# Designs tried in a protein design run: designed miniproteins, single chains, continued (3). Part 37

Each design is a single chain, and the fold is of that chain. pLDDT is the mean over its residues in the fold that is shown.

## One batch from the design tools (miniprotein)

Design m9260
Fold by ESMFold2-Fast:
Structure m9260 (fold): chain A 75 residues (1-75)
Amino acid sequence: SKEQEEVIKLIHEKMAEFYRKAKAEVDKLKATLSTEEYIKKANEIRDEVNAQSDKFIKAYKLAKEGKFEEAKKLV
Protein backbone atom coordinates (compact mmCIF):
# COMPACT_ATOMS: atom_id res chain seq x y z
CA SER A 1 0.00 0.00 0.00
CA LYS A 2 0.98 3.67 -0.30
CA GLU A 3 1.00 3.99 3.50
CA GLN A 4 3.30 0.94 3.82
CA GLU A 5 5.67 2.46 1.22
CA GLU A 6 5.73 5.79 3.11
CA VAL A 7 6.34 4.15 6.52
CA ILE A 8 9.17 1.99 5.10
CA LYS A 9 10.72 5.11 3.53
CA LEU A 10 10.51 6.85 6.93
CA ILE A 11 12.26 3.89 8.59
CA HIS A 12 15.02 3.94 5.93
CA GLU A 13 15.48 7.72 6.33
CA LYS A 14 15.66 7.47 10.15
CA MET A 15 18.09 4.54 9.86
CA ALA A 16 20.36 6.42 7.42
CA GLU A 17 20.33 9.54 9.65
CA PHE A 18 21.12 7.48 12.77
CA TYR A 19 24.07 5.65 11.17
CA ARG A 20 25.42 8.87 9.61
CA LYS A 21 25.38 10.59 13.04
CA ALA A 22 26.94 7.56 14.75
CA LYS A 23 29.76 7.45 12.18
CA ALA A 24 30.39 11.20 12.57
CA GLU A 25 30.60 10.79 16.37
CA VAL A 26 33.03 7.83 16.10
CA ASP A 27 35.20 9.77 13.61
CA LYS A 28 35.23 12.80 15.95
CA LEU A 29 36.21 10.66 18.94
CA LYS A 30 39.00 8.95 16.98
CA ALA A 31 40.45 12.37 16.04
CA THR A 32 40.05 13.90 19.54
CA LEU A 33 40.64 11.28 22.24
CA SER A 34 43.50 9.08 23.43
CA THR A 35 43.44 5.47 22.21
CA GLU A 36 42.15 4.16 25.57
CA GLU A 37 39.32 6.74 25.83
CA TYR A 38 38.44 6.23 22.16
CA ILE A 39 38.08 2.44 22.61
CA LYS A 40 35.82 2.93 25.66
CA LYS A 41 33.55 5.46 23.90
CA ALA A 42 33.51 3.48 20.63
CA ASN A 43 32.31 0.38 22.54
CA GLU A 44 29.50 2.43 24.14
CA ILE A 45 28.43 3.72 20.70
CA ARG A 46 28.61 0.17 19.26
CA ASP A 47 26.21 -1.08 21.97
CA GLU A 48 23.82 1.84 21.27
CA VAL A 49 24.01 1.15 17.50
CA ASN A 50 23.23 -2.55 18.07
CA ALA A 51 20.21 -1.71 20.25
CA GLN A 52 18.85 0.84 17.74
CA SER A 53 19.48 -1.55 14.80
CA ASP A 54 17.26 -4.13 16.54
CA LYS A 55 14.52 -1.48 16.82
CA PHE A 56 14.81 -0.63 13.09
CA ILE A 57 14.50 -4.33 12.20
CA LYS A 58 11.39 -4.67 14.40
CA ALA A 59 9.89 -1.48 12.90
CA TYR A 60 10.44 -2.81 9.37
CA LYS A 61 8.73 -6.13 10.24
CA LEU A 62 5.79 -4.28 11.83
CA ALA A 63 5.42 -2.06 8.73
CA LYS A 64 5.42 -5.17 6.49
CA GLU A 65 2.59 -6.56 8.67
CA GLY A 66 0.56 -3.32 8.28
CA LYS A 67 1.16 -2.21 11.90
CA PHE A 68 2.20 1.30 10.86
CA GLU A 69 1.59 3.16 14.15
CA GLU A 70 3.57 0.52 16.10
CA ALA A 71 6.39 0.72 13.53
CA LYS A 72 6.53 4.54 13.73
CA LYS A 73 6.82 4.40 17.55
CA LEU A 74 10.09 2.42 17.25
CA VAL A 75 11.80 5.06 15.06
Scores: mean pLDDT 88

Design m9261
Fold by ESMFold2-Fast:
Structure m9261 (fold): chain A 60 residues (1-60)
Amino acid sequence: SSGVITPEELREMLESVGWHLPLSSVTQLIKMIQKDLGLEEDGVLDEKALEALKKLREQR
């Protein structure tokens, strides 16, 4: 990935932390995250979404 996360890449990341979801569910999850963040629901996590997720990780 170069500044974006595809559904395939997110699925692999989720599997690494014990989440085993089909690709269709991962795509839907991305769209739900985008909706919650007020972003366009295109099914791909862009740079803005990745920055928001990084901030959430750093706050743990």
Scores: mean pLDDT 74

Design m9262
Fold by ESMFold2-Fast:
Structure m9262 (fold): chain A 100 residues (1-100)
Amino acid sequence: KPTPEEVEEARQAIRDILDKVIELAKKYNLPEILELVEKTRAWLDANPDLPVEEQLERVLKTLDEIIELAKKSNHPNKEDIVSFLKFYKEQLEKLLERLK
């Protein structure tokens, strides 16, 4: 159903969102979140030709784990951090829906 161009656009959008999560983790000094997102990015770099839906599912799973870590943290900006992470998750969920 998706064209090769739509698949590459989706792969780029996934990487852009991971970059934004990395920036967020660095800005708020969230080392556990930074470690998980960098590990997921490294996995994507090692597996560039996997189906984009599989890449999206893996990244969405990582975002769920990151959101739970943020919720359990004692960070003073916890509510804002969770809101930003949920926003990025929504963007990827919309992307997955668009590819169907």
Scores: mean pLDDT 86

Design m9263
Fold by ESMFold2-Fast:
Structure m9263 (fold): chain A 139 residues (1-139)
Amino acid sequence: RMTLRQVVNSLANNSINSANRLIDFLQQFRNQSTNPIAQQQLSNAIDSVNELIRGINRLKDLVNDPNVTADQLQTALDEIQTKAAEARREIEAALQALENDVSPASLEEGRALLNNFVSDVDNLAGAVQQYILVLKLEE
């Protein structure tokens, strides 16, 4: 129980860190872009990642509550997975809009940051699923 809580907290922090790195990248290109479509897509992507960070922080609060239920964690996990899918879609749209405005190396950096972010969120989701199973067995 204590070990799974520690794992979820660690993976949540990793997800927030990769999300912040991605926001920094997107903000840099939004500030440099003269393309209004790219600026709009970058702003949408930044907003979606910030929404996901709020969801992850809510999940951290629930995991650290000694009275948390499996149903509460399942609801928080479903919210994070929905917001992660939205964030990924908005980031992919932003990178597509930048395709002719930035170097191939900058696009590869953006894709690498997105892949790291997706991997970190998937790892978090897996750990939360294991925590839910443990709580159900304690019923």
Scores: mean pLDDT 87

Design m9264
Fold by ESMFold2-Fast:
Structure m9264 (fold): chain A 69 residues (1-69)
Amino acid sequence: SMEVQQVERQHQERLAAIEEGMKRAKELLKERGDDEDVLKSVDTRVEQVKRDLERRKREELERIRRRRE
């Protein structure tokens, strides 16, 4: 359905925005110093946010499914 496609599109757009933000954050951190642990912390935080987005996507798809029934 169009709603399912919209939810999946929005999810992909949010992931792309997070990836872009992560890239910019890492570039700024590298300019301030070569702390690899801080760079890894950014990756860990981003992965946590991505997991939260996957959960929210699942909940939205479930709502759409229930509306159809």
Scores: mean pLDDT 78

Design m9265
Fold by ESMFold2-Fast:
Structure m9265 (fold): chain A 78 residues (1-78)
Amino acid sequence: MEEEKEREEKLKELAERLRPEAEEIAALAKTDPAAAAERAAAVEPAFQTEALLILGTKTEAEVEELKAARAAALAEAA
C-alpha cells in the first residue's frame, strides 16, 4: 500500500522547501510571537495547509480557522 510512502515523500519534499523558513519562524516565535505570526503569513500559507493535510492532523476547516486567526494577528500587528 502506497499511502504511507506518498505521505513520507510529500513530507520530505515539503520539509526541504519549508525547513529554513519554518526554523526562522519557530526561533522568532520564542521571542516575538506576533512577528512570527506575521512572517508565517508572509510565507506561502499553502505549505502550512499541505503539511497539515498530509499528516491528517487537521481538517481543511480547521486549517482555515488557523489561517483566519493568523490574519487577525497580522491585522492587530499592523
Scores: mean pLDDT 65

Design m9266
Fold by ESMFold2-Fast:
Structure m9266 (fold): chain A 92 residues (1-92)
Amino acid sequence: MTSEEIVEEAKKLAREKLKEEGYSEEEIEELEKLISDPSLDVSSLSPETREKLLRYVITFAEAMAEVSGDEELKEKLKKEVEQLEELLRKQE
């Protein structure tokens, strides 16, 4: 499987998971645009938008690990996710 195929499958899986959590397709597309923007300053975003963006990143990372079957990547992503969630909680 190519890296591009893995990314596309992971995006599909992440969108499905977010829809189950009540996100609309439009909200998911906006979050994807934010993630793809290299000029994005996360600190300039509202707390609500930052939480949604973090949830998207977590869900996409989980989908990437699942699609790739990479156990080492799964463990690394879980650790990074926990650290990001803790940092966001400490900012409040």
Scores: mean pLDDT 72

Design m9267
Fold by ESMFold2-Fast:
Structure m9267 (fold): chain A 97 residues (1-97)
Amino acid sequence: LKKSAEYLRKASEYFRRAAEAAANGDAEKAREYLKKGMEYLGKASGSVPGSLLGLIYQLVESAEIALDEGDYDSAAQFFRDASDLAYVSAKRLEQQS
């Protein structure tokens, strides 16, 4: 569980960086940070409730769609929401260990 919490913290960090890149109009960097965040989220997926994991995946998907549409403000917000949920998930695991 400690390792999964570490991976969720990294996922949160990368989603936050994706949000910052999106807010700056840098879709290429936002997508690269999204990929890294998803890799770490995947490594921790077995330690996250399926409903919460599904919500994070939906937020990331919505962010990617918003980036494709040039809606950088919405993309940044979806990435921030995904970052917050990953962070809360990490904190929960740290307290349960």
Scores: mean pLDDT 86

Design m9268
Fold by ESMFold2-Fast:
Structure m9268 (fold): chain A 94 residues (1-94)
Amino acid sequence: MIVLEVELEADGRRHVARVAAEDEVGRQGVADYAGAVGASRVRVTARSLVVGPEEREVEAVVEVELAADASPAERREAVLAAMREAEARVRALQ
């Protein structure tokens, strides 16, 4: 299972959400929240446990700085894009 940990910075505050990669409603909810609060920075850490001869955790980090004048829709899409990229990177490590 891949877990996405999303850190948003807005108005000097840090917001953290954890969402399963398969939870599309949760992913949309985090993106909607980022747009609503005017998130200026997004960091997504995707983690997956690889089961083999030894258990190994793999992770990928995607960070995005958002323009001060970005619309809520642009912030939302940037968060969704960062989630997709982090998930794709972790899947490539499996």
Scores: mean pLDDT 83

Design m9269
Fold by ESMFold2-Fast:
Structure m9269 (fold): chain A 85 residues (1-85)
Amino acid sequence: SELGRLLAELQRAGLRGDREEFERAVEKLARELGISVETLERVMRGELSDEEVIRLTGSEERAEQLRTVAEAVREARRVIEEKER
């Protein structure tokens, strides 16, 4: 799936410490999910309830995909920031 390919791109960017590839992967993932990067950041911060995420995505399956992407972005960002220290 496209999401699967983009998640792999995100994980590779994290492992390489490639900030530019990471930022591009985040933008592509948000676009694929039909949301803004700002909305993805809000999900990552836990600012939206499970019900709000379902309403935003239109289905429980898409909501689970968005939550999975948010977790993956948080983890990749953590790895990159650690490498940049």
Scores: mean pLDDT 84

Design m9270
Fold by ESMFold2-Fast:
Structure m9270 (fold): chain A 81 residues (1-81)
Amino acid sequence: AIEEAAYLAAIREVYLALGDKKKAKEYDDKIVEIEKKYGISAALTGRGLGLQMARDMLKTVDPKELLKKLEEKLKEVLKFA
């Protein structure tokens, strides 16, 4: 739950950095589903972790490359959810 929300939030921030507000909204909606299933604390913790991770990585990694890495990590997390 928290790990999934963190990667969803990180992907959302990268889409915002790319100017893709529509994709960012789609990922925000996925985090809202985590909140509904697991509670607000898990969603808020994931959002905070994902935001920090995206901000740190965007300093050194190209946004498009970062998206690929984060999407692969999200797939990995979902296999064990």
Scores: mean pLDDT 80

Design m9271
Fold by ESMFold2-Fast:
Structure m9271 (fold): chain A 102 residues (1-102)
Amino acid sequence: GSLDEARALLEELAKKMEKATSFDEIVEIAQEGAARLAALPGVDAVTVGYSYDPARGEFQATVVARLAAEGRTLVASYTIRYDPATGEVRKEVRLEEAAAPA
């Protein structure tokens, strides 16, 4: 069903984000993923968000898909953080599911 297809697509998106080496690649992956999600018959809305926290050196990209008929909101988020103390780059990808907003 549409929910399973959306979940599978978000999992694919998450795997592509893990392999990305630049912010431009993350933006491209998120935009293409959003377009593919929006094409699914069960998906009512797709939102893409970007944020940067200069105090933390943290960039986040978030893709949100709403499936109103299923009562679900699916979220894929990518976070990259630079630690100036160690010189290490830390990447995190999360997949989350919540009740659809009212």
Scores: mean pLDDT 78

Design m9272
Fold by ESMFold2-Fast:
Structure m9272 (fold): chain A 70 residues (1-70)
Amino acid sequence: SYEEEKKEIEALLEEAIKKAKQGDLESLKKTIDKLLDKLVEASEKYSEEQVEEFKELVLKYGNEISKLLL
């Protein structure tokens, strides 16, 4: 369902933050690859409004990941 996929995306984003903090770049890459695959799939099967909710989650967590990689 949309709600379950949203929770999965949020969990992957939280995992990415943890891996970035640990400096585990190999695991971080794998987690980001999984996240990107889910976002591509979501963009093809959900409405623009539902995809905007996924974008909001990515922005919320993505800013934290970016700070850890700089």
Scores: mean pLDDT 79

Design m9273
Fold by ESMFold2-Fast:
Structure m9273 (fold): chain A 64 residues (1-64)
Amino acid sequence: NFLKVLKLAKEHLDEDGTLSKEQVKEILKEAGVSDETIDKILSKLKGDKVTFEEFKKILKEFNI
């Protein structure tokens, strides 16, 4: 459910347009993504924050 995840991500963006790892985890859990898939997605994040563009790219790689 790509659209549900995008909607939640948009609502949780920091004022600089980024998402923290904690926000990403919460968004994916709220959207019903499995813990195993969440862990794999988090492992692709290179720092404490991810841009909205980076996040969308990762979601597409996992067919979300």
Scores: mean pLDDT 79

Design m9274
Fold by ESMFold2-Fast:
Structure m9274 (fold): chain A 84 residues (1-84)
Amino acid sequence: MTPEDGIQWLIEQGVPEEEIERKLAEFESIPSDEALQARIKELQAQLAALSEQYSGSLKEEELPEEFYELGLEATLATIYLGKR
């Protein structure tokens, strides 16, 4: 997926463009690509832990707000890292 496609998807989900730009600027302040990749891995690990916790009890249709928030942050961080 291209960074442009990811940003467009977030806009279609109702995320304000100003919030997207602000988050991207926050990631720009991270001192290295390695630090950003570490942050993405941490977010993915948290998502995986929640997914494993719910796999035995709930369907994806019952996803808590934490899934959305972690997924949004991980998506934005990945888009920023994918910038050439």
Scores: mean pLDDT 68

Design m9275
Fold by ESMFold2-Fast:
Structure m9275 (fold): chain A 74 residues (1-74)
Amino acid sequence: SMDHEHLLETYDAFMDAILPLLSPERQEQARRLLEEAKRLLLEEHDVAGATRLLLQIARLYEEENGPLVGRPPA
């Protein structure tokens, strides 16, 4: 349970960093993906599925801002 809470905090920190750099439309899409990722962690205990959704959020960022420096999403 504590491990899932740490992952949720990590996801929130990532979102706080990238959301201001996204258009309003992409911000909405990113928030929906994050909500689904949190549901997978909390309701289904699916860490792999949640991580896949986080990678989709990273791709939304890259579509508007170019590739993430230091770590590719795949």
Scores: mean pLDDT 77

Design m9276
Fold by ESMFold2-Fast:
Structure m9276 (fold): chain A 89 residues (1-89)
Amino acid sequence: AAAELRARADALGLLFTELAARGEQLGATLFDADGNIVAQVLAKAGARMVSGTGTAAPGSTAQATVAAGESASATTADGTSASGTAEAA
C-alpha cells in the first residue's frame, strides 16, 4: 500500500537527516508496483534524485547515494533496505 511506502520514506528521511548532519547528501525515491512515485527523500537541498528504485509496499527496496558518486544503504522503519542515485547541484 502507498501508506507503507510513505512510512518507509519517512524513516529514510530521518536517517538521511542524521547522515546530512554528518556532512553527507542523500536522496531516495520510492515507487509503487505500477511505477508511480509515492515518496521522495532528500537530506540536503543540493542533492537531487536522478533515479530511484522501489517495488510494491510488501517488497519495497531503496538505496541511498552519499555525496556525488558515493552510495550507502539506508534502512526503513520496516527493516527494508533503500537504494537510489542522486546528483549534486
Scores: mean pLDDT 44

Design m9277
Fold by ESMFold2-Fast:
Structure m9277 (fold): chain A 80 residues (1-80)
Amino acid sequence: SDELKKQQAKSLVDTALQMVEQNVSLEDAIGMIRSAAQRLKLSEEQTQILVDTTEEMFKSNKKKREEIAKEAIKKLEELI
C-alpha cells in the first residue's frame, strides 16, 4: 500500500539520521541505505534522494540534520 511505502521511506530517513549520530562511516551508511531501499523495492529516484540526504546529513550540524530529514520525508512522500 502507499501508506506502507510512506512509512518505510520515513523509517529509512530516521535510520540515516541514527547512523550519523552513532558515528557510522558515510560509506557504510550509504551502503546500508541502498541495500534497505532495494529490499523495500523503492524507485531509483527515491533511492537517490535517500543517498543524497544521507550525504548532506553527514556534512551538516545536528540542528540542520533534523531539517534535512523533514525535507527528505516530504520529497519521498510526493513520489509515492
Scores: mean pLDDT 83

Design m9278
Fold by ESMFold2-Fast:
Parts: sequence; structure tokens; C-alpha cells
Structure m9278 (fold): chain A 85 residues (1-85)
Amino acid sequence: NIEDEIDEALSILEEAGIPKITAARYLAAALTILNRPASAIKYVAKRAGVSVEAVTPTDGDIIYIRGIFGIKKSDTLLEAAKKIV
């Protein structure tokens, strides 16, 4: 379920020209803002072909991504992805 949403969100970001690792980092930050489980971030890392540590957002990343893209806790992951592009 959430894995299918992550696959679609990654596709949206990559098709918009965002590099894979940057797209993964943006989605990991969005998932954290949306209070999704840690397993979702692990799945993003797997899809990007990187370690979990490479995509785990810092507090600064969360503040920046939330602010610049206007992601709300009530958003779906797909709504968040559309706000990033």
C-alpha cells in the first residue's frame, strides 16, 4: 500500500527531472512530516539504491522541505510529491 504510493511519488519526482537521490531525500522528509512509519523511509532507500542513512532527513531538512514546499501533515504522499514538483 504505502510502497505503491512511494513508487508513484518517486516516479513523479524523477519524471519532473529531480535526480534519484534528491527525489528520495525529498520523499523521506515528506514521509517524516506526514508521520509515516520508519519502514517507509527504509523502502525509499531501497528504491533509490542507497543506505537508509543517506536519505534520513535532519531536523533542518524537515524545516526546509516543510517550509519551501508547503507540505502539511494532512497531505497524502502523492499530494506532497505534487507540491515538490
Scores: mean pLDDT 86

Design m9279
Fold by ESMFold2-Fast:
Structure m9279 (fold): chain A 66 residues (1-66)
Amino acid sequence: MKLLVEFPEEKGEEVERLLLRMYLEGKILSVERIDETTLIVTASSEEDAEEIKKELEKLGAKVTFL
């Protein structure tokens, strides 16, 4: 399942650390950078996609299911 992630520039390092942790936990299959504040994240499952969205939204990111 793919997610479009748009985040505040000032939260970039926090977002990248969170995504790395989730990748190491097996919740993320891949991350593709579109620009400095926009990523496409491929989640391992629909449940993982919902958790990724919830955690990223806590950091002020806007998350859209693709």
Scores: mean pLDDT 87

Design m9280
Fold by ESMFold2-Fast:
Structure m9280 (fold): chain A 106 residues (1-106)
Amino acid sequence: AAEEVLAEARAAGLSLAEALARAPDPRLQAAAAFLRRAEAASRAGDDGLAYAMGAEILRELQRRGVAGQEEVAEAEAKATTELSAEEREQARALVEVFSEPILAIE
């Protein structure tokens, strides 16, 4: 589970993206790819792409009843690029992976 992977990553000194990429689960690998791209966009100073990626995560959280419409609208207003269908699926995998282990533990 993602929460278990996060705990192991912290114990081993690995990044979350590296720990997720090592898991033999395609959903965890998709989540890792999204996180790595978000980190790369932030390091490159590509705020438009970073906000677009954040907006997609917020849209998935809104579909699950966790995030508000105003939060999504603010992120979308700052986004200057559109995500590919593959990137949107990676964002969904990330939200699904982190939602499922939290519900299983609580």
Scores: mean pLDDT 68

Design m9281
Fold by ESMFold2-Fast:
Structure m9281 (fold): chain A 94 residues (1-94)
Amino acid sequence: MEEELKRREELLAKIQKVIDEINKTMDELSKLVKERRDLENRIKNDPEFAKWVEENKEEYEAYLAEMDARIDELVKKLFDKITELNKLISELEK
């Protein structure tokens, strides 16, 4: 009884930590996705920026690829944390 209670308390603490990490990752992902959208809007609304992009197409595409790769890394991190959360919740069901 006491060992089972202690196990559940330890699992709940681990679950809370993973939830906090998920929330932080979601905040970072949301910010980066917004920054990516703002760049697309800037090309449409800022003629000077649009001209710079045309003159520096390869550099701009590389910058976008790095940003998209970072978004993909955050998505993978989120998936890994959700997988970890599901395992911890499964242990509580026992």
Scores: mean pLDDT 87

Design m9282
Fold by ESMFold2-Fast:
Structure m9282 (fold): chain A 87 residues (1-87)
Amino acid sequence: LPQEVVEAERELLEVAREAGRTLDPEEARRVVRERGEELLERLKKLLDELSEGKADPGAYEGLRERFEEVTREAVELAVRIARERAA
């Protein structure tokens, strides 16, 4: 799972850069936030599969907190790029 989390983080940052380059700031924020939510759900399902539903509750909370923080950073990146492009 740690490798899959790192890969999901990289994917989200790439989506953020592309959204920032192509969309207005509010649309970029929406797209990146939605993608972050989709990726978090995918990671939770993967954690369930790998642990056969036996993962410690703290593992799910840690995953959520970590990925919500990454999603927040990705949204800020996308909005910053879009605003810079629009200026």
Scores: mean pLDDT 82

Design m9283
Fold by ESMFold2-Fast:
Structure m9283 (fold): chain A 76 residues (1-76)
Amino acid sequence: MEQDREDVRRLQESLQEMVDSKEESKKLGKEEGYKENQKILEETEERMGRSPDIREMAEVAEEGARESKKVLEEGK
């Protein structure tokens, strides 16, 4: 029970990080990064929708969050 709630929290935090990375790219005028982060968020949500396991959804979201941060850090 607690494990599922922890996975949900991780999922929510990862989704928020992707949103934050997208917004930061927009604020910095990084149009390419903004577009890439939006695509990462959308693809991550689709991949999560294909997983029935909350733990696997959290892992997918964490991967998406890492990719979003990488785009922002590369500044492309």
Scores: mean pLDDT 79

Design m9284
Fold by ESMFold2-Fast:
Structure m9284 (fold): chain A 75 residues (1-75)
Amino acid sequence: MSREERRAAAKELLRRAIELAEQGRLDEAIEQVTRVIREYGPDEALSDLLRALAALEQGRLDEAIAHLRRALEKL
């Protein structure tokens, strides 16, 4: 997979994660964020992705969405 294809895939997964989190679909949002971290792991966004994952696991949806949007801006 090219760097551009990998970045585009990560952005799509993050947009999906934000949408799922906004719908309160916590387990599905966690799955999408975990996939971005594991398979694509952009260094610039990594700390925001890890904070988003922690917030999702704790049920802090507003905080998680804020971190996911910040990660998306860095990609």
Scores: mean pLDDT 80

Design m9285
Fold by ESMFold2-Fast:
Structure m9285 (fold): chain A 114 residues (1-114)
Amino acid sequence: SKEELLRRARELLERLKPILTETLKETMKRYRPGAFSDEEVEAAVEEMVRRMEAALQDEIDRGEITSDEDLVKVMVMVLRGFLISELGFSREVAEELVERFEEELRRIIEELEE
C-alpha cells in the first residue's frame, strides 16, 4: 500500500540521517574546509531529508514507487542535486558520496527484511 511504502521510506531516512550527517561533516572538512560549520551541515542534512521525504511522498502518491529500489532511486536523485547545488561539492565528489550512500541504503534495506 502507499502508506506502507511511505512508512518504509521514513524508516530508511531515519537510519540514513546520522550516516549522512557524520559523512558530510568529514567530507566538507576535507574538500571544502571552512565552507560549513558542523551545525550548518546538520541543518543542511535536515533540509535534505525533508526534500527526500517530500519527493518520496509525491512519487508514491503518483504510483511511481513499487519497490525499495524505486525508493532508493528517488533518494539518490535528491541527494545528488543537493550535494552539488546546496553543498557545493564537485560532480566527482558528489558521485563518490552518492555511491557510498546508495550502498548504505541497501544495507539498511537488508536490515529491514523479514
Scores: mean pLDDT 86

Design m9286
Fold by ESMFold2-Fast:
Structure m9286 (fold): chain A 78 residues (1-78)
Amino acid sequence: MEYKLVVRLKPGTDVDAAFARLRELVAPYPGLRVERTEDPNVFVITGPLEALRAVKREVAKWPEVAGLGILPADYKLP
């Protein structure tokens, strides 16, 4: 089962630099995909739960991060 890690950046963050850092951070983890969203301050990382938990712990240390959450990718919402 795949999951999504949603990463929300603080306003005024260099979003292109943050995206590059996220791509470098996930490169050692097979099966992780980093995607931009329509909101330039929001990124989504999709993949296995265990790998997403490791990435979430590291990204939580970033001062430019406003919010983090893991959601099931294929979960049926009400």
Scores: mean pLDDT 78

Design m9287
Fold by ESMFold2-Fast:
Structure m9287 (fold): chain A 100 residues (1-100)
Amino acid sequence: SSKEEKLEELKEELLKKIEEILKGLPEGVRDRVLTVVDFAVDEAIRAVKEGKLSPEEAMEGMRKYIEQFLDTLPEIPEEKKKEILEEIEKFGKEAIKIAK
């Protein structure tokens, strides 16, 4: 659907921004973060599509999950974790607008 296409494009943009934030970190750390964010975004979109969660509930759940995951990675500087979470929040706000 048009909404699904827009959400997928928004996800691709988010992943590219996170990849840039993670620049200079070990490849295994970068790949792990990108994989987890990709998974969390897909799960949030799926939950909204299936009517299990509102867009707002899904985006909040996704944000909390990613924040908790980043807290397990001491290799990532705190400033970069903050930048990732700011991009996740921006994504969530735009995703809510698209889903409504």
Scores: mean pLDDT 88

Design m9288
Fold by ESMFold2-Fast:
Structure m9288 (fold): chain A 95 residues (1-95)
Amino acid sequence: DSYIDIMMHVMDDVSNIMNDNISTSTNNVDTVTSDSNTTSTNYNNSGNIYSSDGDTDMSNSYYNTSNTTVNNTNGSVIGTMSSSTSSMVHNVSSM
């Protein structure tokens, strides 16, 4: 029970930090590239695809595939973290 509370708190904290970082990174890269609309649309579409892949190690595959787009890669990391949290909560429930 206490372990579930700790994991939920840590995941929420990490999620907030990474979410803010992704937003900031995207805006920063967007300022350099000058393609805000295209960047936002493409990253949103990629995130939607990987959200359906929650049970696979897509972060590594995505990093290899998207060598040029670091901020898009950050989106995949959050996706894999969500899957990890789900498995951890299920494990603690068994205790």
Scores: mean pLDDT 40

Design m9289
Fold by ESMFold2-Fast:
Structure m9289 (fold): chain A 84 residues (1-84)
Amino acid sequence: DEEKKKIFEEKLKRLEENEDKLNESEKEALKMVKEGASDEEILKKLPELDPTSLIFLGEWALAEGREELLKKITEELEKIKEEL
């Protein structure tokens, strides 16, 4: 969906402009998106990421049609929720 991609691109640009204000997890997520990281690369990093970074990567996975990655990100978010 063009609109979803445009919204994500705008969000990505805002995050890049404020990279110095991001935490380590958010910077790693931003780096992976900018570098076009593979599903395998992202999956290895999921346990190291906070919920905001996971949501950001999930939005990217949805925009890119990466269904397996989106599923794995959702599973990681559910694990965090269960620990609370």
Scores: mean pLDDT 78

Design m9290
Fold by ESMFold2-Fast:
Structure m9290 (fold): chain A 87 residues (1-87)
Amino acid sequence: SDGEKARKAAEELIKVAKELSEEVKEGARKAVEIAIELGLSPAVYAFFEDLKEEVEKDPSSIEKVAEAVEKMYEGAEELYKEALEKE
């Protein structure tokens, strides 16, 4: 259920932030997939919920939101690698 919440939050963010580049949208999808596999669904859900609120309050923050999504994708990728290399 937490993974489903993270996915729905990501879909809502993409729907609200239509001006996001295709690269950022693709990064968001990959970040959600990685987070679900790692069991980071609650963190992913909270992250996308915060971004959605930011975009709704100030549409000019779209560029900042895009950067945050891209950074999250990079962070999720790094955490996935660290989890595999643990011990």
Scores: mean pLDDT 58

Design m9291
Fold by ESMFold2-Fast:
Structure m9291 (fold): chain A 62 residues (1-62)
Amino acid sequence: MQKEIDEALVRMGMAVAELAASRIDDPQQRRQFLQDTRRWLESKYPEFADEIRRRVDEAERR
């Protein structure tokens, strides 16, 4: 149960972060925002670190 809730929170947090990043015009600031978001989410939800990393990498590639 808790793991399913944490997974949903991580997915929602990543979706909001990706949307926010897409509105940052400066590519260096966008990258920094995504990396800061990744570090914060990995610290709060370490069990989902691999999914968080993959989604950040995909967002940086877009």
Scores: mean pLDDT 80

Design m9292
Fold by ESMFold2-Fast:
Structure m9292 (fold): chain A 81 residues (1-81)
Amino acid sequence: SILDELKEAAREALERAKKVLPEHVVGQVERLVERLERSEDPEEALELLEKMAVLFHLHGDDALAEWVGERLKELERKLKE
């Protein structure tokens, strides 16, 4: 399901963030992933993944921001179809 794909994308984003972002930022990403894992609403899950993308952009990791941005565009398209 699209919700499962959103949860998978969030878990992958967290694992990538752990390698490149400061511990306090990783903690913020972990809280967003925890909320996304508890979500039963694909639209809420998409919004939480968008918040992670903004967080990555604000902390200056262009590669991580681009990767999650591409996943967001794919998943948003699937949700609207």
Scores: mean pLDDT 83

Design m9293
Fold by ESMFold2-Fast:
Parts: C-alpha cells; structure tokens; sequence
Structure m9293 (fold): chain A 74 residues (1-74)
C-alpha cells in the first residue's frame, strides 16, 4: 500500500541516519520530502477518517523516532 511504502521509506531513512550513512542535514531534507508525500496521502483519503488516523499515527511515530535520533547526534 502507499502507506506501507511511505513507512518503509521513513524507517529506512531513520536507519541510515543511525548508521551514519546520511548526514543530519541530508536526513532532514529527505524527511521533508516524505512529510509532503504523507500530507498528499492524507488529503487523498479525506473521505476515510480511519485511514487518515492511521497515516497520522504512523507519521507521528516516525517523527518522534527521527527527532530522538537527531538529539542523540547533537
């Protein structure tokens, strides 16, 4: 599904950041692109509140993990 693909991409980005394969600046740029994709997916599902809630929850979880990793690397 589009959400599964987005989640996989976000998880891969977090893993790359943890492993030092991407810089914090590059990771932030790539995260902004993923957030835009998430916003587009959320808007595409405006007639399905349950799916919108699942998208929001999945993205919020990844944002918290990403922020935690950025803080660790400061």
Amino acid sequence: SPLDALVAAADALIADLRAGRVSPAEAQERLLALLQQGADLYAANRDNPQVQAEIEAALERRLREFDRELERQR
Scores: mean pLDDT 86

